# Designs tried in a protein design run: designed miniproteins, single chains, continued (2). Part 108

Each design is a single chain, and the fold is of that chain. pLDDT is the mean over its residues in the fold that is shown.

## One batch from the design tools (miniprotein)

Design m7750
Fold by ESMFold2-Fast:
Structure m7750 (fold): chain A 99 residues (1-99)
Amino acid sequence: SFLKEEQELYEELKERAEELDELLEKGELPKEKLELIKRLEELAKEVVELIKEKYPGTEEAKKLIAEVIKIGVRGVTGSIEEAEEAIKELEEKKKELKE
């Protein structure tokens, strides 16, 4: 059940990035915010794959993936500062997972 919920939230993050691309085309969204969201999506994807690789099929993987998705959603929906903070948090998680 948790895997499905995590996948749904991850897809929501992708959909939010696409919506923001559309807003930029209309001239309503700053370019800097779009660039941060693209980086955030790519980084979240990388961290989720590393978690799946290191902790396959575990409750720990589910918890860590849920945390990554929460950070991603905050970065997408929040301010530019919140997006930069979310990227920094995911970079630290990636570093920890790589040992």
Scores: mean pLDDT 75

Design m7751
Fold by ESMFold2-Fast:
Structure m7751 (fold): chain A 81 residues (1-81)
Amino acid sequence: SKIDEVAEELLKKLEELLALVEDPNASEEQIRAAEQALLATMYELQQSLSDEELKELMEKIKEKVREISKRIHEALAKRRA
């Protein structure tokens, strides 16, 4: 379904951002580019999906998003300390 494809794409972008922030050789420019790509994707989804479609999307990915987002936040904090 459209929501399944969107969920897979969003999780892939989150995993790509996580890989970059955990990589000591990744540049701040690469990290910023990945952050901007993720934000652009989220903005487009918010504009194009209905409230019910957004709820379905979030229910499918909420646990994985929570896990990955926590790891991204922790990695960024360590990197920028």
Scores: mean pLDDT 83

Design m7752
Fold by ESMFold2-Fast:
Structure m7752 (fold): chain A 84 residues (1-84)
Amino acid sequence: MLPRIAEGAARNEDPEIGEALLRAAVAVALGEKDLDVAALDEALALALRSENPAIREAALAAMRELAERGLASPAARALLAEAE
């Protein structure tokens, strides 16, 4: 479920729905012990390349939150550092 929610958020053309789905994916990830971090990272990377600035901003915020919780992969942390 989590990878599908994150990917749906990243690919959604509607900024409001895209942001909501991305926030939901992060909330699910924060509540889980075992999560598919690689799939979430890929979805967040896709969101960072979105033409919609609101989706890109939401992806950056999500990556920061995951990094703070120690849930971000090395790849996600590298993307966050590059985007910052």
Scores: mean pLDDT 62

Design m7753
Fold by ESMFold2-Fast:
Structure m7753 (fold): chain A 94 residues (1-94)
Amino acid sequence: DELVKRLEEAARQAIENRDDEEKVEEYVREMERLAREIAESGDLEALVAAARALGKVAQALPKGSPQAERAARTELELVRRIAELDSSALERLA
């Protein structure tokens, strides 16, 4: 998935450049855009990969930074979307 690859690359760059506030802001903004597109796709595998990448960024960035908080918030939104998709699958099997 091209969206997942781009998000994972943005995540890697955010972590590698974590001391450069301007670069971190750019990469977190890109991750937020890509995460929105992935959420709209409903692709469970892509959602899981994106949530993992966002979690890594949230953990690696300075504690309490606005960018770390935004990465964690975006991760939580994707986790909620994954739970919605899993619940729907269980209901259809019943």
Scores: mean pLDDT 82

Design m7754
Fold by ESMFold2-Fast:
Structure m7754 (fold): chain A 64 residues (1-64)
Amino acid sequence: SQAQMQQQRDARKQEIIKEMKKFQDELAKNREKLSDEEIFQKEVERQQELAREYQEEVARLQRS
């Protein structure tokens, strides 16, 4: 049970890392259209969104 919960948390964390990398790659492709400040702001917003989703998922798994 504990090992399965840890595996699920680790899998979700890896998914979030992959999503962040994909988002950063898409921003890089549009770099000509965006300022460095806009890129930074979008990265911060996406990171906060993913962090919130991760915390919600961890809380859900802990209640199982």
Scores: mean pLDDT 77

Design m7755
Fold by ESMFold2-Fast:
Structure m7755 (fold): chain A 100 residues (1-100)
Amino acid sequence: SKFEEIREEVIETLEELKETLEKAGKLKELFPDVDLDELIKRIREAKTIEELIDVISEAINALLDGIDKTEEGSEIEKKLREALLRLGRAMLELSELLKS
């Protein structure tokens, strides 16, 4: 289903970001109060479009806070902004599914 395709894209986005940040030793610095594994779990468990939108919204807010903690022009900032764009696209696609 389109819903499951969007879910998988969001999960892949966050898993790739987590791996990148773990390798850089930046995960806890950028997300001290946010558990990315718990967000991924909540995305996997979301049963409705509305539930998925709510969790993605929380992830977007966490990414925005993380970007504010990164050095301007760094590779880590670039990776956070790429993840933010992918999550934003997922939100737009989910919003269209709600209208269908």
Scores: mean pLDDT 87

Design m7756
Fold by ESMFold2-Fast:
Structure m7756 (fold): chain A 55 residues (1-55)
Amino acid sequence: SAAEEARERLLAWLRAHPDWSDAQKAAALLGLIEAGEISEEEALAAYVEWRRSQA
């Protein structure tokens, strides 16, 4: 689905920035939301999944 594809793309993007702090990742995700690239729900879901995978 489009939502699944968007989530996969966001997860890949988060993995590409492992050196960024949580605050930097949050600021970048907010920028993508403001640009209309992703929804707040998609950003939150991807971030939660990424955090879970890093534990």
Scores: mean pLDDT 73

Design m7757
Fold by ESMFold2-Fast:
Structure m7757 (fold): chain A 85 residues (1-85)
Amino acid sequence: SDVDKIQELIKKAIEALKQKDIKSAEKYIEQIKSFSSSSILAWLDKKAKELGVSREAVAIHYTSLFFAMDQKDTETALQELEFLA
C-alpha cells in the first residue's frame, strides 16, 4: 500500500541521515511529498493510532521534518523521522 511505501521511505531517510548521505535523504523525503494528500492522511492516521496521539500531533512532526530538511538541520530532521518511524 502507499502507507507501507511511505513508512519504508521514512526508514530509508533515517539510514541515509545516519550515514551523512544528505542527498539520498532529500531524495527519499521528496518521494514522500509526491504521494497524494489522501495517502499522506491515511499514513498520518495510522501513525497517530500506533503512537496513541492525535493526527494533529503527528502532522506537526511531519511538517517540522520538511522545515528541518529545507534548513539542512539534519539533527532535527533525524529526530522527526525517528518519531515518525
Scores: mean pLDDT 88

Design m7758
Fold by ESMFold2-Fast:
Structure m7758 (fold): chain A 71 residues (1-71)
Amino acid sequence: GSDEEGRAAAERVVALAEEKGWVSRAEGLAIVTPGRGGEVGANFAACLADEAERNGGRVSAAAAKACFDAT
């Protein structure tokens, strides 16, 4: 579903952010698997899911980066 595609896109963006040194592996995992204490991760995932829903299940790299930068 669109939520699964959004999550897969989030995981790819987090992996890229880890490569660039923007986040650590632990921070990247918190973003991908948000819990109650992971509001940043929850907001990021919601942003990606909303983008995918609006665009028929597609999330561009630029849109994913914008979601990451906003959270």
Scores: mean pLDDT 60

Design m7759
Fold by ESMFold2-Fast:
Structure m7759 (fold): chain A 71 residues (1-71)
Amino acid sequence: MLTDEQARRIAVAALRAAEESGAPLDEVRKTVVNYLKEKYGEEAAKKVNAAIDELRSLTPEERERLIQEEL
């Protein structure tokens, strides 16, 4: 099962992938969440989805700091 730390790292990677590719975050999110459901189960997908929402609620400065810290 994914840990909260692993879920957060995946969420950061998804946000960065969306920014680098110019793809809508919702499309990247859907792809990542569906992959995790298939491979690690529903709870893993929910954790990553929640982590993405949490990161989006942060200030730009805090979000940038977390991205630098995790990747």
Scores: mean pLDDT 75

Design m7760
Fold by ESMFold2-Fast:
Structure m7760 (fold): chain A 97 residues (1-97)
Amino acid sequence: AKEAKEYMEKAKEYAEKGDAKKAAEYALEGGKKAVEAASKGDGKGALEAGKYAVEGASYASEAAKKEGKEGGEESLNAGVAAVAGGSALGAAKNLLK
């Protein structure tokens, strides 16, 4: 959870600076941490990390649109991070039942 939050905060920081590439890279790292928590059966960690990964992906996606890179690699990486975070959230719901 802590690492996913740090990656989300970095994705937001670079998105605000207009660096869509770095924002997407940090969002993708957050997504990886969310999936890792889910794969280890850490339902609470996967829920928290998944929320941060989805939020980071949102910042990266908006930065890509603002730079006119919608549909480019930056937008694709943000989409992959969103899917990773969403998958971790889904797994967390099942683990927390």
Scores: mean pLDDT 78

Design m7761
Fold by ESMFold2-Fast:
Formats: structure tokens, C-alpha cells, sequence
Structure m7761 (fold): chain A 98 residues (1-98)
């Protein structure tokens, strides 16, 4: 399940990078709608899918602003989604920062 959502985040990041460059208004509207659905969803499975897409939108948008590749956007999206959903990786990141 989580591995499938990591790939959803990566795919969304690639799409978001292209969308940001081609049509920024459509990018912003997609991000807004996903955020509204996330806030209004009580279904935990759907919330996790929306989180993956929101992470993808953020990674794609950031990559577009910084001039990064679609591959880098996808890599960042997978990493961010894992850090948000894996308490073990989050603990390792905190330990490394200490």
C-alpha cells in the first residue's frame, strides 16, 4: 500500500512539474482542490492517497521553481511521502539532525 502511494506521489510530482511550466493557474487550482478534499475527508485510506498527491504537487512545483528535473521531483516526492508516513525513517532523520 505505502509503496503504491510513493509511486503515486512520484507520478504526481512529474505531472505537477510539467503543469507548473505549462499552466500555472491549472497547477494552483489542482493543489487547491486536493487540499480541500484532504481537509474534508474522514476516510483514512483516501486521506493517505490525497497526501501522496499533495506531496507530489509540492515536489513538482518546487522542482519547477528551482529548475530541477522530473526525475529529481519524483525522488523528492518519494522521500517526503516516506518521511511523513514512516515513523522509523522520521526517527532516524531526527537522530541524524541531533
Amino acid sequence: MLEELEELAARTAREALALYREDREAFEERARRLGEEYENTEDEERRLRLLAELVGMQAGGNAARLGLSAEEAARQARLLFRLLTDPELAAEARAAAA
Scores: mean pLDDT 82

Design m7762
Fold by ESMFold2-Fast:
Structure m7762 (fold): chain A 60 residues (1-60)
Amino acid sequence: DIREELERLAAESKDPVAARAARGMLAQFDPETGKFALGAGTAPSDEGTELAREAVRVLR
């Protein structure tokens, strides 16, 4: 679950840049849809969730 991985990065990362990035992405999570409002639009989307997944992979 991408949200859980971002929550772990925000709380547990030894890299402050990675922790800040994770917190920023979590702020764009919409609990009603379960999607992230990242990318070109401000609305939660599958594309936004895919961007969050790629970011988690890079920040690990």
Scores: mean pLDDT 76

Design m7763
Fold by ESMFold2-Fast:
Structure m7763 (fold): chain A 64 residues (1-64)
Amino acid sequence: MPSLQELVREAVDKVVDYSDKNGWSFEETSVLIQRVVDVVVEGWRRGLSPEEIMELAEKVIEEM
């Protein structure tokens, strides 16, 4: 089972890939990273499964 740290790293990797593809600045990327990390941590605290947490993170990325 992935740890919180592993889920955060996976979510950050997804954000970096998305930002690179869209030509985002470092500051824009940082804002998205903060949002996604917050969602991952909140989901972990609420007892969501790793799959549910990553699904929520992906949705946040798509909403940007």
Scores: mean pLDDT 80

Design m7764
Fold by ESMFold2-Fast:
Structure m7764 (fold): chain A 99 residues (1-99)
Amino acid sequence: MSVEEIIDKAKEELYKLIDEENFDFQKMQDVLLEAVREIEKKLTPEQAKAVRDAAIRLGTRLVIAKNLEELGYPKEEVKAFYKKAIDDFAERVREIVKA
């Protein structure tokens, strides 16, 4: 599996998790961690560090999205925020791989 195939598969799985009525934040994190580990094994040390840095930034945005729900933001806006954070991460991984 290429890096692009790994990220596309992870994105599809994460979108399905976000759209579930009972959203499992921990399961989403587990899917992301596994995808990052698989991706890192296929990259140079420099690229792997860039992906880890991007994953840390993604983690912060996911926590923000969780807090938006607690603050009473509409569920669809919260879902959109999660999806955008994941999309931005996926695009960043593609940029890192392209050099």
Scores: mean pLDDT 85

Design m7765
Fold by ESMFold2-Fast:
Structure m7765 (fold): chain A 64 residues (1-64)
Amino acid sequence: DRQALLLALLRAELARLKAEGAPVEEMVRSAQSAIAAGVPAEAVLAALDELGLHEARRALQESL
């Protein structure tokens, strides 16, 4: 499933950004890119919540 693969790649990228202490804006940009590529917004928001990226999740929600 293409969406499942894209979501898995996003989760890996978000985990990397979290480990590196990247800005919220960079996390939101990666999430928006995944949505533009066809990942459902609800799945992306859930992934951010699961990774504990609550600030990025709120910022993304505001952009939707």
Scores: mean pLDDT 85

Design m7766
Fold by ESMFold2-Fast:
Structure m7766 (fold): chain A 83 residues (1-83)
Amino acid sequence: MEIKATITLPDGTVISASGKGKTLEEAAKEAGKKLAEQMKKLGYDYSAEGLGGAIYYAMLLTGKTELSLTLDELEKLGVLAAL
């Protein structure tokens, strides 16, 4: 399974990562890790696990394997995924 997540940051910077795995959860975890690494370089402190969980939850809710979200939308999904 392959997924793609694209995030628009508050300054208009766009970052994206693809994840591949046997399951949606594994693919989302890989994408979350790659996004966390990119975000850390840009001065944002997000965990790979938190980002992966938010992406997985968003894909479960939408039925989509390709997502485009703002950082604010991703943060809201991360809070919901932690519940």
Scores: mean pLDDT 80

Design m7767
Fold by ESMFold2-Fast:
Structure m7767 (fold): chain A 92 residues (1-92)
Amino acid sequence: MDEKIKEALEKSEPYLEKFKKELLEAGVSELLANEAVKLLRGAILSATQGDKEGMEKDLEELRRLLLEEAGLSEETAEKLMEKAKKAIEEII
């Protein structure tokens, strides 16, 4: 399990950096972008451990942050959520 976690973290780094850049380009503040990246990292770690409920919880909180705290449109939030899910699929 520790080796799989290390591999997932190493593989996740470029996706997390790209996701942060896309959040900033969408007009999300650096503070909220860092929180969103933390949630995506949590979802990746949960998925790596087979914790589907933990992954879904982090993704639900990410969606809430994008819509309610960052004030993004539903269209923009959906696009970012699709990118987050694709990152998880490519890492796992």
Scores: mean pLDDT 84

Design m7768
Fold by ESMFold2-Fast:
Structure m7768 (fold): chain A 55 residues (1-55)
Amino acid sequence: SSQLEQIAAQAEELRRQGHDQAASWLLGGGRLLYEEHDPERAQELYDRAQELLAK
């Protein structure tokens, strides 16, 4: 999906910046939302990534 492709691109950019953990959580959230159809767990991983990036 185009949305998952965009999330993967954002995760790759975060990895280039040294934010490996946030990138992993963002990509994991995207997979949960678009491949596993688990929006609650996807939101949890997105929130964790956002918290980590807000430091």
Scores: mean pLDDT 83

Design m7769
Fold by ESMFold2-Fast:
Structure m7769 (fold): chain A 71 residues (1-71)
Amino acid sequence: KVDEAIERAKKLMEEAGYPEAAEKAVQIVRDGLKEGKFDEALIKSYNILVKAGATDAAKEAVKILREALKE
């Protein structure tokens, strides 16, 4: 389920030390999913996390979310 992937991505970013960036990124992804703009939401979330310094966590989070949508 995509909701489980979103929760896993959020926890991964929180464990990396970016809880505020994680909350913002998760909200953008949830809004994008509701609007059918998931790819745009992933790009926005990734940019927020990278600006916060969470580049590696952002890459892994995006991978988790993309894999959840593919199957």
Scores: mean pLDDT 78

Design m7770
Fold by ESMFold2-Fast:
Structure m7770 (fold): chain A 90 residues (1-90)
Amino acid sequence: SKEKELVEEVAKILYDIDQGKITSEDLLPKLPELIKKIMEVTGLTLQEAVSFFGKVDLVLRKRFPNDRSLEAYKEAVVEVLKEKGVEVEL
């Protein structure tokens, strides 16, 4: 599904940044298209799509403080989507 693809893409990007595999500078050119994809898949506004990353980080730090696995990032993204009324099965 598009929702599953979005979860995998966002989780992988955040995981790669946390692991030092990519920098925030490497992400900047890709941000407009990623934000657009979030808006198209979820129906979120621009402001909500921009805040989406911060919400994922908050969920990750609250629920998985000692887990830096890709699976923890995916679960955090799923939880934020569910709070926005978007159900997704991985």
Scores: mean pLDDT 79

Design m7771
Fold by ESMFold2-Fast:
Structure m7771 (fold): chain A 72 residues (1-72)
Amino acid sequence: SARQQQVKKLVQQAANALMRGDYEKAIEYLRQAKGASTSPEAREHLDKAIEAVKKGDILGAIQHAADAVGAE
């Protein structure tokens, strides 16, 4: 669906921001992805991804973001 495509694009933008070390922008994109998602499971994974970024767990953030896309 268009919504699933939008969430996937925002998650990809977040991953790109993480790879650049732009953690503030990564959190912005993850929050936008959560706002675009209507899946409670996907939104929970996106919250975990945001918390992982805040803690400096970049690999965990990427994994939780991937889980969110899979839950859409």
Scores: mean pLDDT 87

Design m7772
Fold by ESMFold2-Fast:
Structure m7772 (fold): chain A 95 residues (1-95)
Amino acid sequence: SSQLEWLEQQLGELRRKFTIYNPRGSSLVNRILDRVLQAARDSDGDVDAIRREWDREVREAEERIKTLPEDVAKEVQKSIDELRERLERLLERLR
């Protein structure tokens, strides 16, 4: 659908816009976005399914963040917080 295509484009733009200097931190954020994008595709843009996958991936990421250096962990957490806010704005526009 055109709405799903729009959402996929927006999620792809978020993935490209969030850069983390540490490769492990970048990998965690990219994994969250890739899984959220896959959930959007699999659910045909179901907002609740997308939110559930975001929450699941963030919980998994929080466990892995504990293994990162403190400065990288803080950068990743800040990126996740900012992405959550932007994702919610996108989902509100989807109806």
Scores: mean pLDDT 79

Design m7773
Fold by ESMFold2-Fast:
Structure m7773 (fold): chain A 64 residues (1-64)
Amino acid sequence: SNEDAGAAAGLAALEGGASREEAERLGKQYSNGDSQAGREGGKLAEKGGHLSAAQIAYKEAGMG
């Protein structure tokens, strides 16, 4: 698992307007191998202007 990518996705989701609980759930799902949660976190990061966090989430989800 990639805990750093999960944490980045969760933080990016929070910055993109998600609730704390939603951001934490997304980060945990991604760190447990749910690449779809990473993709969703990456999209929220892009909308929030956090491109580096989005790139990390997308790379870990196999989108490059």
Scores: mean pLDDT 63

Design m7774
Fold by ESMFold2-Fast:
Structure m7774 (fold): chain A 68 residues (1-68)
Amino acid sequence: MKSRAAALSVAAMLHASIGDFETAVKLAEELAKMGDIEGVRLVLETAKKNGAPDEVIEKLEKYLKEAE
């Protein structure tokens, strides 16, 4: 599980860094369901750095709180 979460967080961050925010959000949702708070937080930070729209940021912040 932890190894899979790490791979998903890296993939989500990569998608966020190239502007594929829809895929990043979907991967972050799976991370939140696994309880990977750190992974969701890293995806949120990467999306913010790459100028994600407010809708994307709101979804990621929701998943971060849900993972808590």
Scores: mean pLDDT 79

Design m7775
Fold by ESMFold2-Fast:
Structure m7775 (fold): chain A 73 residues (1-73)
Amino acid sequence: MKEKKIEELIEEARRLGREVGRATADAPQDVRNQAIVKAANRLLEKAEDLDEMARISQALVEGYREGVAEARA
């Protein structure tokens, strides 16, 4: 079931994004960039098309922003 797979990947992406955001909120920009790129590459290799890639990428970025905000609160 393609829809179930993408939903699981979106949840994984958001969760991973939050973890990376929390861990790297106060890190230098190059360290933050490296961490998010590694996370993105790991998740995007599981995407089957551009729509899935876009949805996964959006969830990862949203999670990252939430994680950074939580760490700075």
Scores: mean pLDDT 79

Design m7776
Fold by ESMFold2-Fast:
Structure m7776 (fold): chain A 62 residues (1-62)
Amino acid sequence: REFLERIPGLTEEEREYILEHLTGERRELLLEKIRTSTDEKIKDPVTGKEFDREVLGAALRE
């Protein structure tokens, strides 16, 4: 959790969202999408929330 506070471009609400919702299979899905996609933005297929690919990748990999 503390490492997420150090990532520029993430709001507190986005950090809480990642910790609460982007876990398990859903986290794996987004990590795979980051690796395979060429898009600058990665979209959560459940909620439609968009993240910058580089920022989200850093947040999910710790």
Scores: mean pLDDT 72

Design m7777
Fold by ESMFold2-Fast:
Structure m7777 (fold): chain A 67 residues (1-67)
Amino acid sequence: GTLEDAMKAAQEGSGVDEKGARAIGEAVYRAHRGEGMTPEEGDRAVKTAGVNWEQASRGAGAAARAL
């Protein structure tokens, strides 16, 4: 899968907006490539995207399955 596949899956799986889908999709895509995030970076990404933890979790799961 591609970054675009991850972003689309995040949006469809969680109902987040385009900004939230991009933030979630990029984070999952980086993890898939072996480039993990620190907990602090993850918390900042969720807050910056304007999504709640439940939406972030559902979006991340959907994005991971698309990769």
Scores: mean pLDDT 72

Design m7778
Fold by ESMFold2-Fast:
Structure m7778 (fold): chain A 57 residues (1-57)
Amino acid sequence: MTVEEAFQEAVKIAKEYEAAGNVAKAASLLRTFNIRYGNQLSEENRQALENRIAELE
């Protein structure tokens, strides 16, 4: 799995947590992903990730 594919999977899982009402879990998942892999993402995906985290916090 590429880091970009892992990012898409993380976004999918985060959306599932949000749908279940677990916004804190969604935010935590995306923040952990950003800490571990954010520097390996494309600029567009990095920006999308950071914007999504901000929306959940």
Scores: mean pLDDT 82

Design m7779
Fold by ESMFold2-Fast:
Structure m7779 (fold): chain A 114 residues (1-114)
Amino acid sequence: MEEELQRLRDRAVELATKGAEIAEKAASHPSVTPEQQEKLRRYAEGLRALAEALRQTVDPEGISFLARAAADLMREAAEVAEKSGPELQTYADELRKVAEGLREIAEEAEKLAS
């Protein structure tokens, strides 16, 4: 794999893992309902699965696809956190910021695929 692809992949793994950690913290907050907690835990599990898939991905198209998928899950998790009340707004903001970083990685990887 090219050095640039390794950098993008490693960064995507880092951000997907960070997103999972934020979603897990949000799920553990006492202000979340059982339904919101279940959703946030599922997003965290999905993000960890995407991080593992990214670690095994060797092509720019695959990195772009998985990074976009992780960004989309983080945006959905951010919406659940935001709806859980003002105490979780910081988690929603952090998830959106990390999602934006993954979207940028996906765009860089897509350029390498072309």
Scores: mean pLDDT 87

Design m7780
Fold by ESMFold2-Fast:
Structure m7780 (fold): chain A 80 residues (1-80)
Amino acid sequence: SSADALAQAILDAARASGSEAALAAAQQGIDDGNAGKGLYDALQAMPDEAAKQRFIDALAANARALGASDGGVQATRDSL
């Protein structure tokens, strides 16, 4: 489903960040049935700006792979 694809995209981005705390936060939100909360909590768990940037870049790449437009990807980056 689209929800499963979004959940996987968030988990893959959290892994790409290199932060175990961010991955745990993302997984917890997804396990609770709230991928959006998982995304938010993963961002809050980032240990530094470099990890946050890796997460955002990976999430943008995953969104493009899921068929998001360039404008949609940019809007998502601007909101994070």
Scores: mean pLDDT 78

Design m7781
Fold by ESMFold2-Fast:
Structure m7781 (fold): chain A 82 residues (1-82)
Amino acid sequence: SERERLLEEQKKIAEEWKEIMNKIEEEYGEELRKLEEEGASEEEVLEFIKEAIRKLIPDEEKAEKLIKEYEELLKRQRELAA
């Protein structure tokens, strides 16, 4: 079933996303906190997270896909806050 395949793909993406966010927190959580304490802009924090994703994921296509998904997540959160 096409529907079952799409649901499995969505679940896999969500699991990979949780894993990468946990790795970012583990490897770069202190650096992110320090950037926030130093008054870094939201754009600077976003660029740091994008760079962290690229460093943690050696596959360029996978890294860029996750970065786009992160940008879409932030866009959705912004729309919900408006």
Scores: mean pLDDT 74

Design m7782
Fold by ESMFold2-Fast:
Structure m7782 (fold): chain A 100 residues (1-100)
Amino acid sequence: MSELEKLLAELERLAEELRAAIAARASQDTLLGLVDRILGLLRRIKEKAPEHAAALDSVIAELERLRAEMRTASPEEALGLAGRALTLVGIAIQELREAL
């Protein structure tokens, strides 16, 4: 497995962890921690696949915006924002898989 394929598999695992956390109505801190881990991994994927940097920069910027909103949101609003983050991550995963 290439390094990029390993990073993508880890991104997919974190996305499923975020989905499970949302379904379980996990704490705001748990949701923020998962979004932070996803952001770190997307930045690593960008470093290894600079040809996708522009698309990944757009996703990273929107996720950073959602994360900032989650920090000041109520617990219920944070769940909704985490769901939007999960949708955005899913789109990024699909685009990266189609480009491999």
Scores: mean pLDDT 85

Design m7783
Fold by ESMFold2-Fast:
Structure m7783 (fold): chain A 117 residues (1-117)
Amino acid sequence: MEMDERQRLLASASILASELAKRLGIEEELNELADEMEKKGVKDPIEILKRVLELLEKHAKTEEEKELLEGLKALLGELIRLEYGEEAAEKELGLSAETIRELAERAIERAEKIAAE
């Protein structure tokens, strides 16, 4: 079965968030955040990804870590575009829809390479 666009974005976001958390040494904090959101009944992937980004942003310090974070933000932008349209995504990220799409495609490619290793 082919993943739909939304499933591919969510899978890529999960892979990149896990990889960045591992690099930052905060996998336990990420798992605790995921458990807390599940316990509170938070089911919206956009809200989940926003909370994950807030956690990762607090710990990202190097240019490489910030580049992974920006890729993850672009994946959030594409999820917002699918649900609410291009204007909502541009407003959330402060970037053009074209720039968000380019960054998201690079992020997906990075996630697929990580998953293949």
Scores: mean pLDDT 84

Design m7784
Fold by ESMFold2-Fast:
Structure m7784 (fold): chain A 100 residues (1-100)
Amino acid sequence: MTVEELLERLEEALENKDEAAFREVLEEIRRQLPSFSEEEILELLKGLAELYFKSKDEEVKRRAEEAMLAVLHEAALLLPEEVFQRLTEEITKYIRELEE
């Protein structure tokens, strides 16, 4: 799956409140993350942040945050420290821009 396809499936699972589908997409993200570039991981994190801020549903926000934390945790294990640090700086800046 592409990053776009993963984000679309995750958004659908969250909107439908389908916990099984949500968990399946998270497992697919975890499986595919080692094959993603730094840019693709950043795209995924930005998309998850957008889902969090776009939603007015507290449960959807909580699940989007869970997904972001799962991606960050896996990225921390896979990426060199310098790369992970740049990634966290970029996502933190993006999140700041999304805050209302």
Scores: mean pLDDT 83

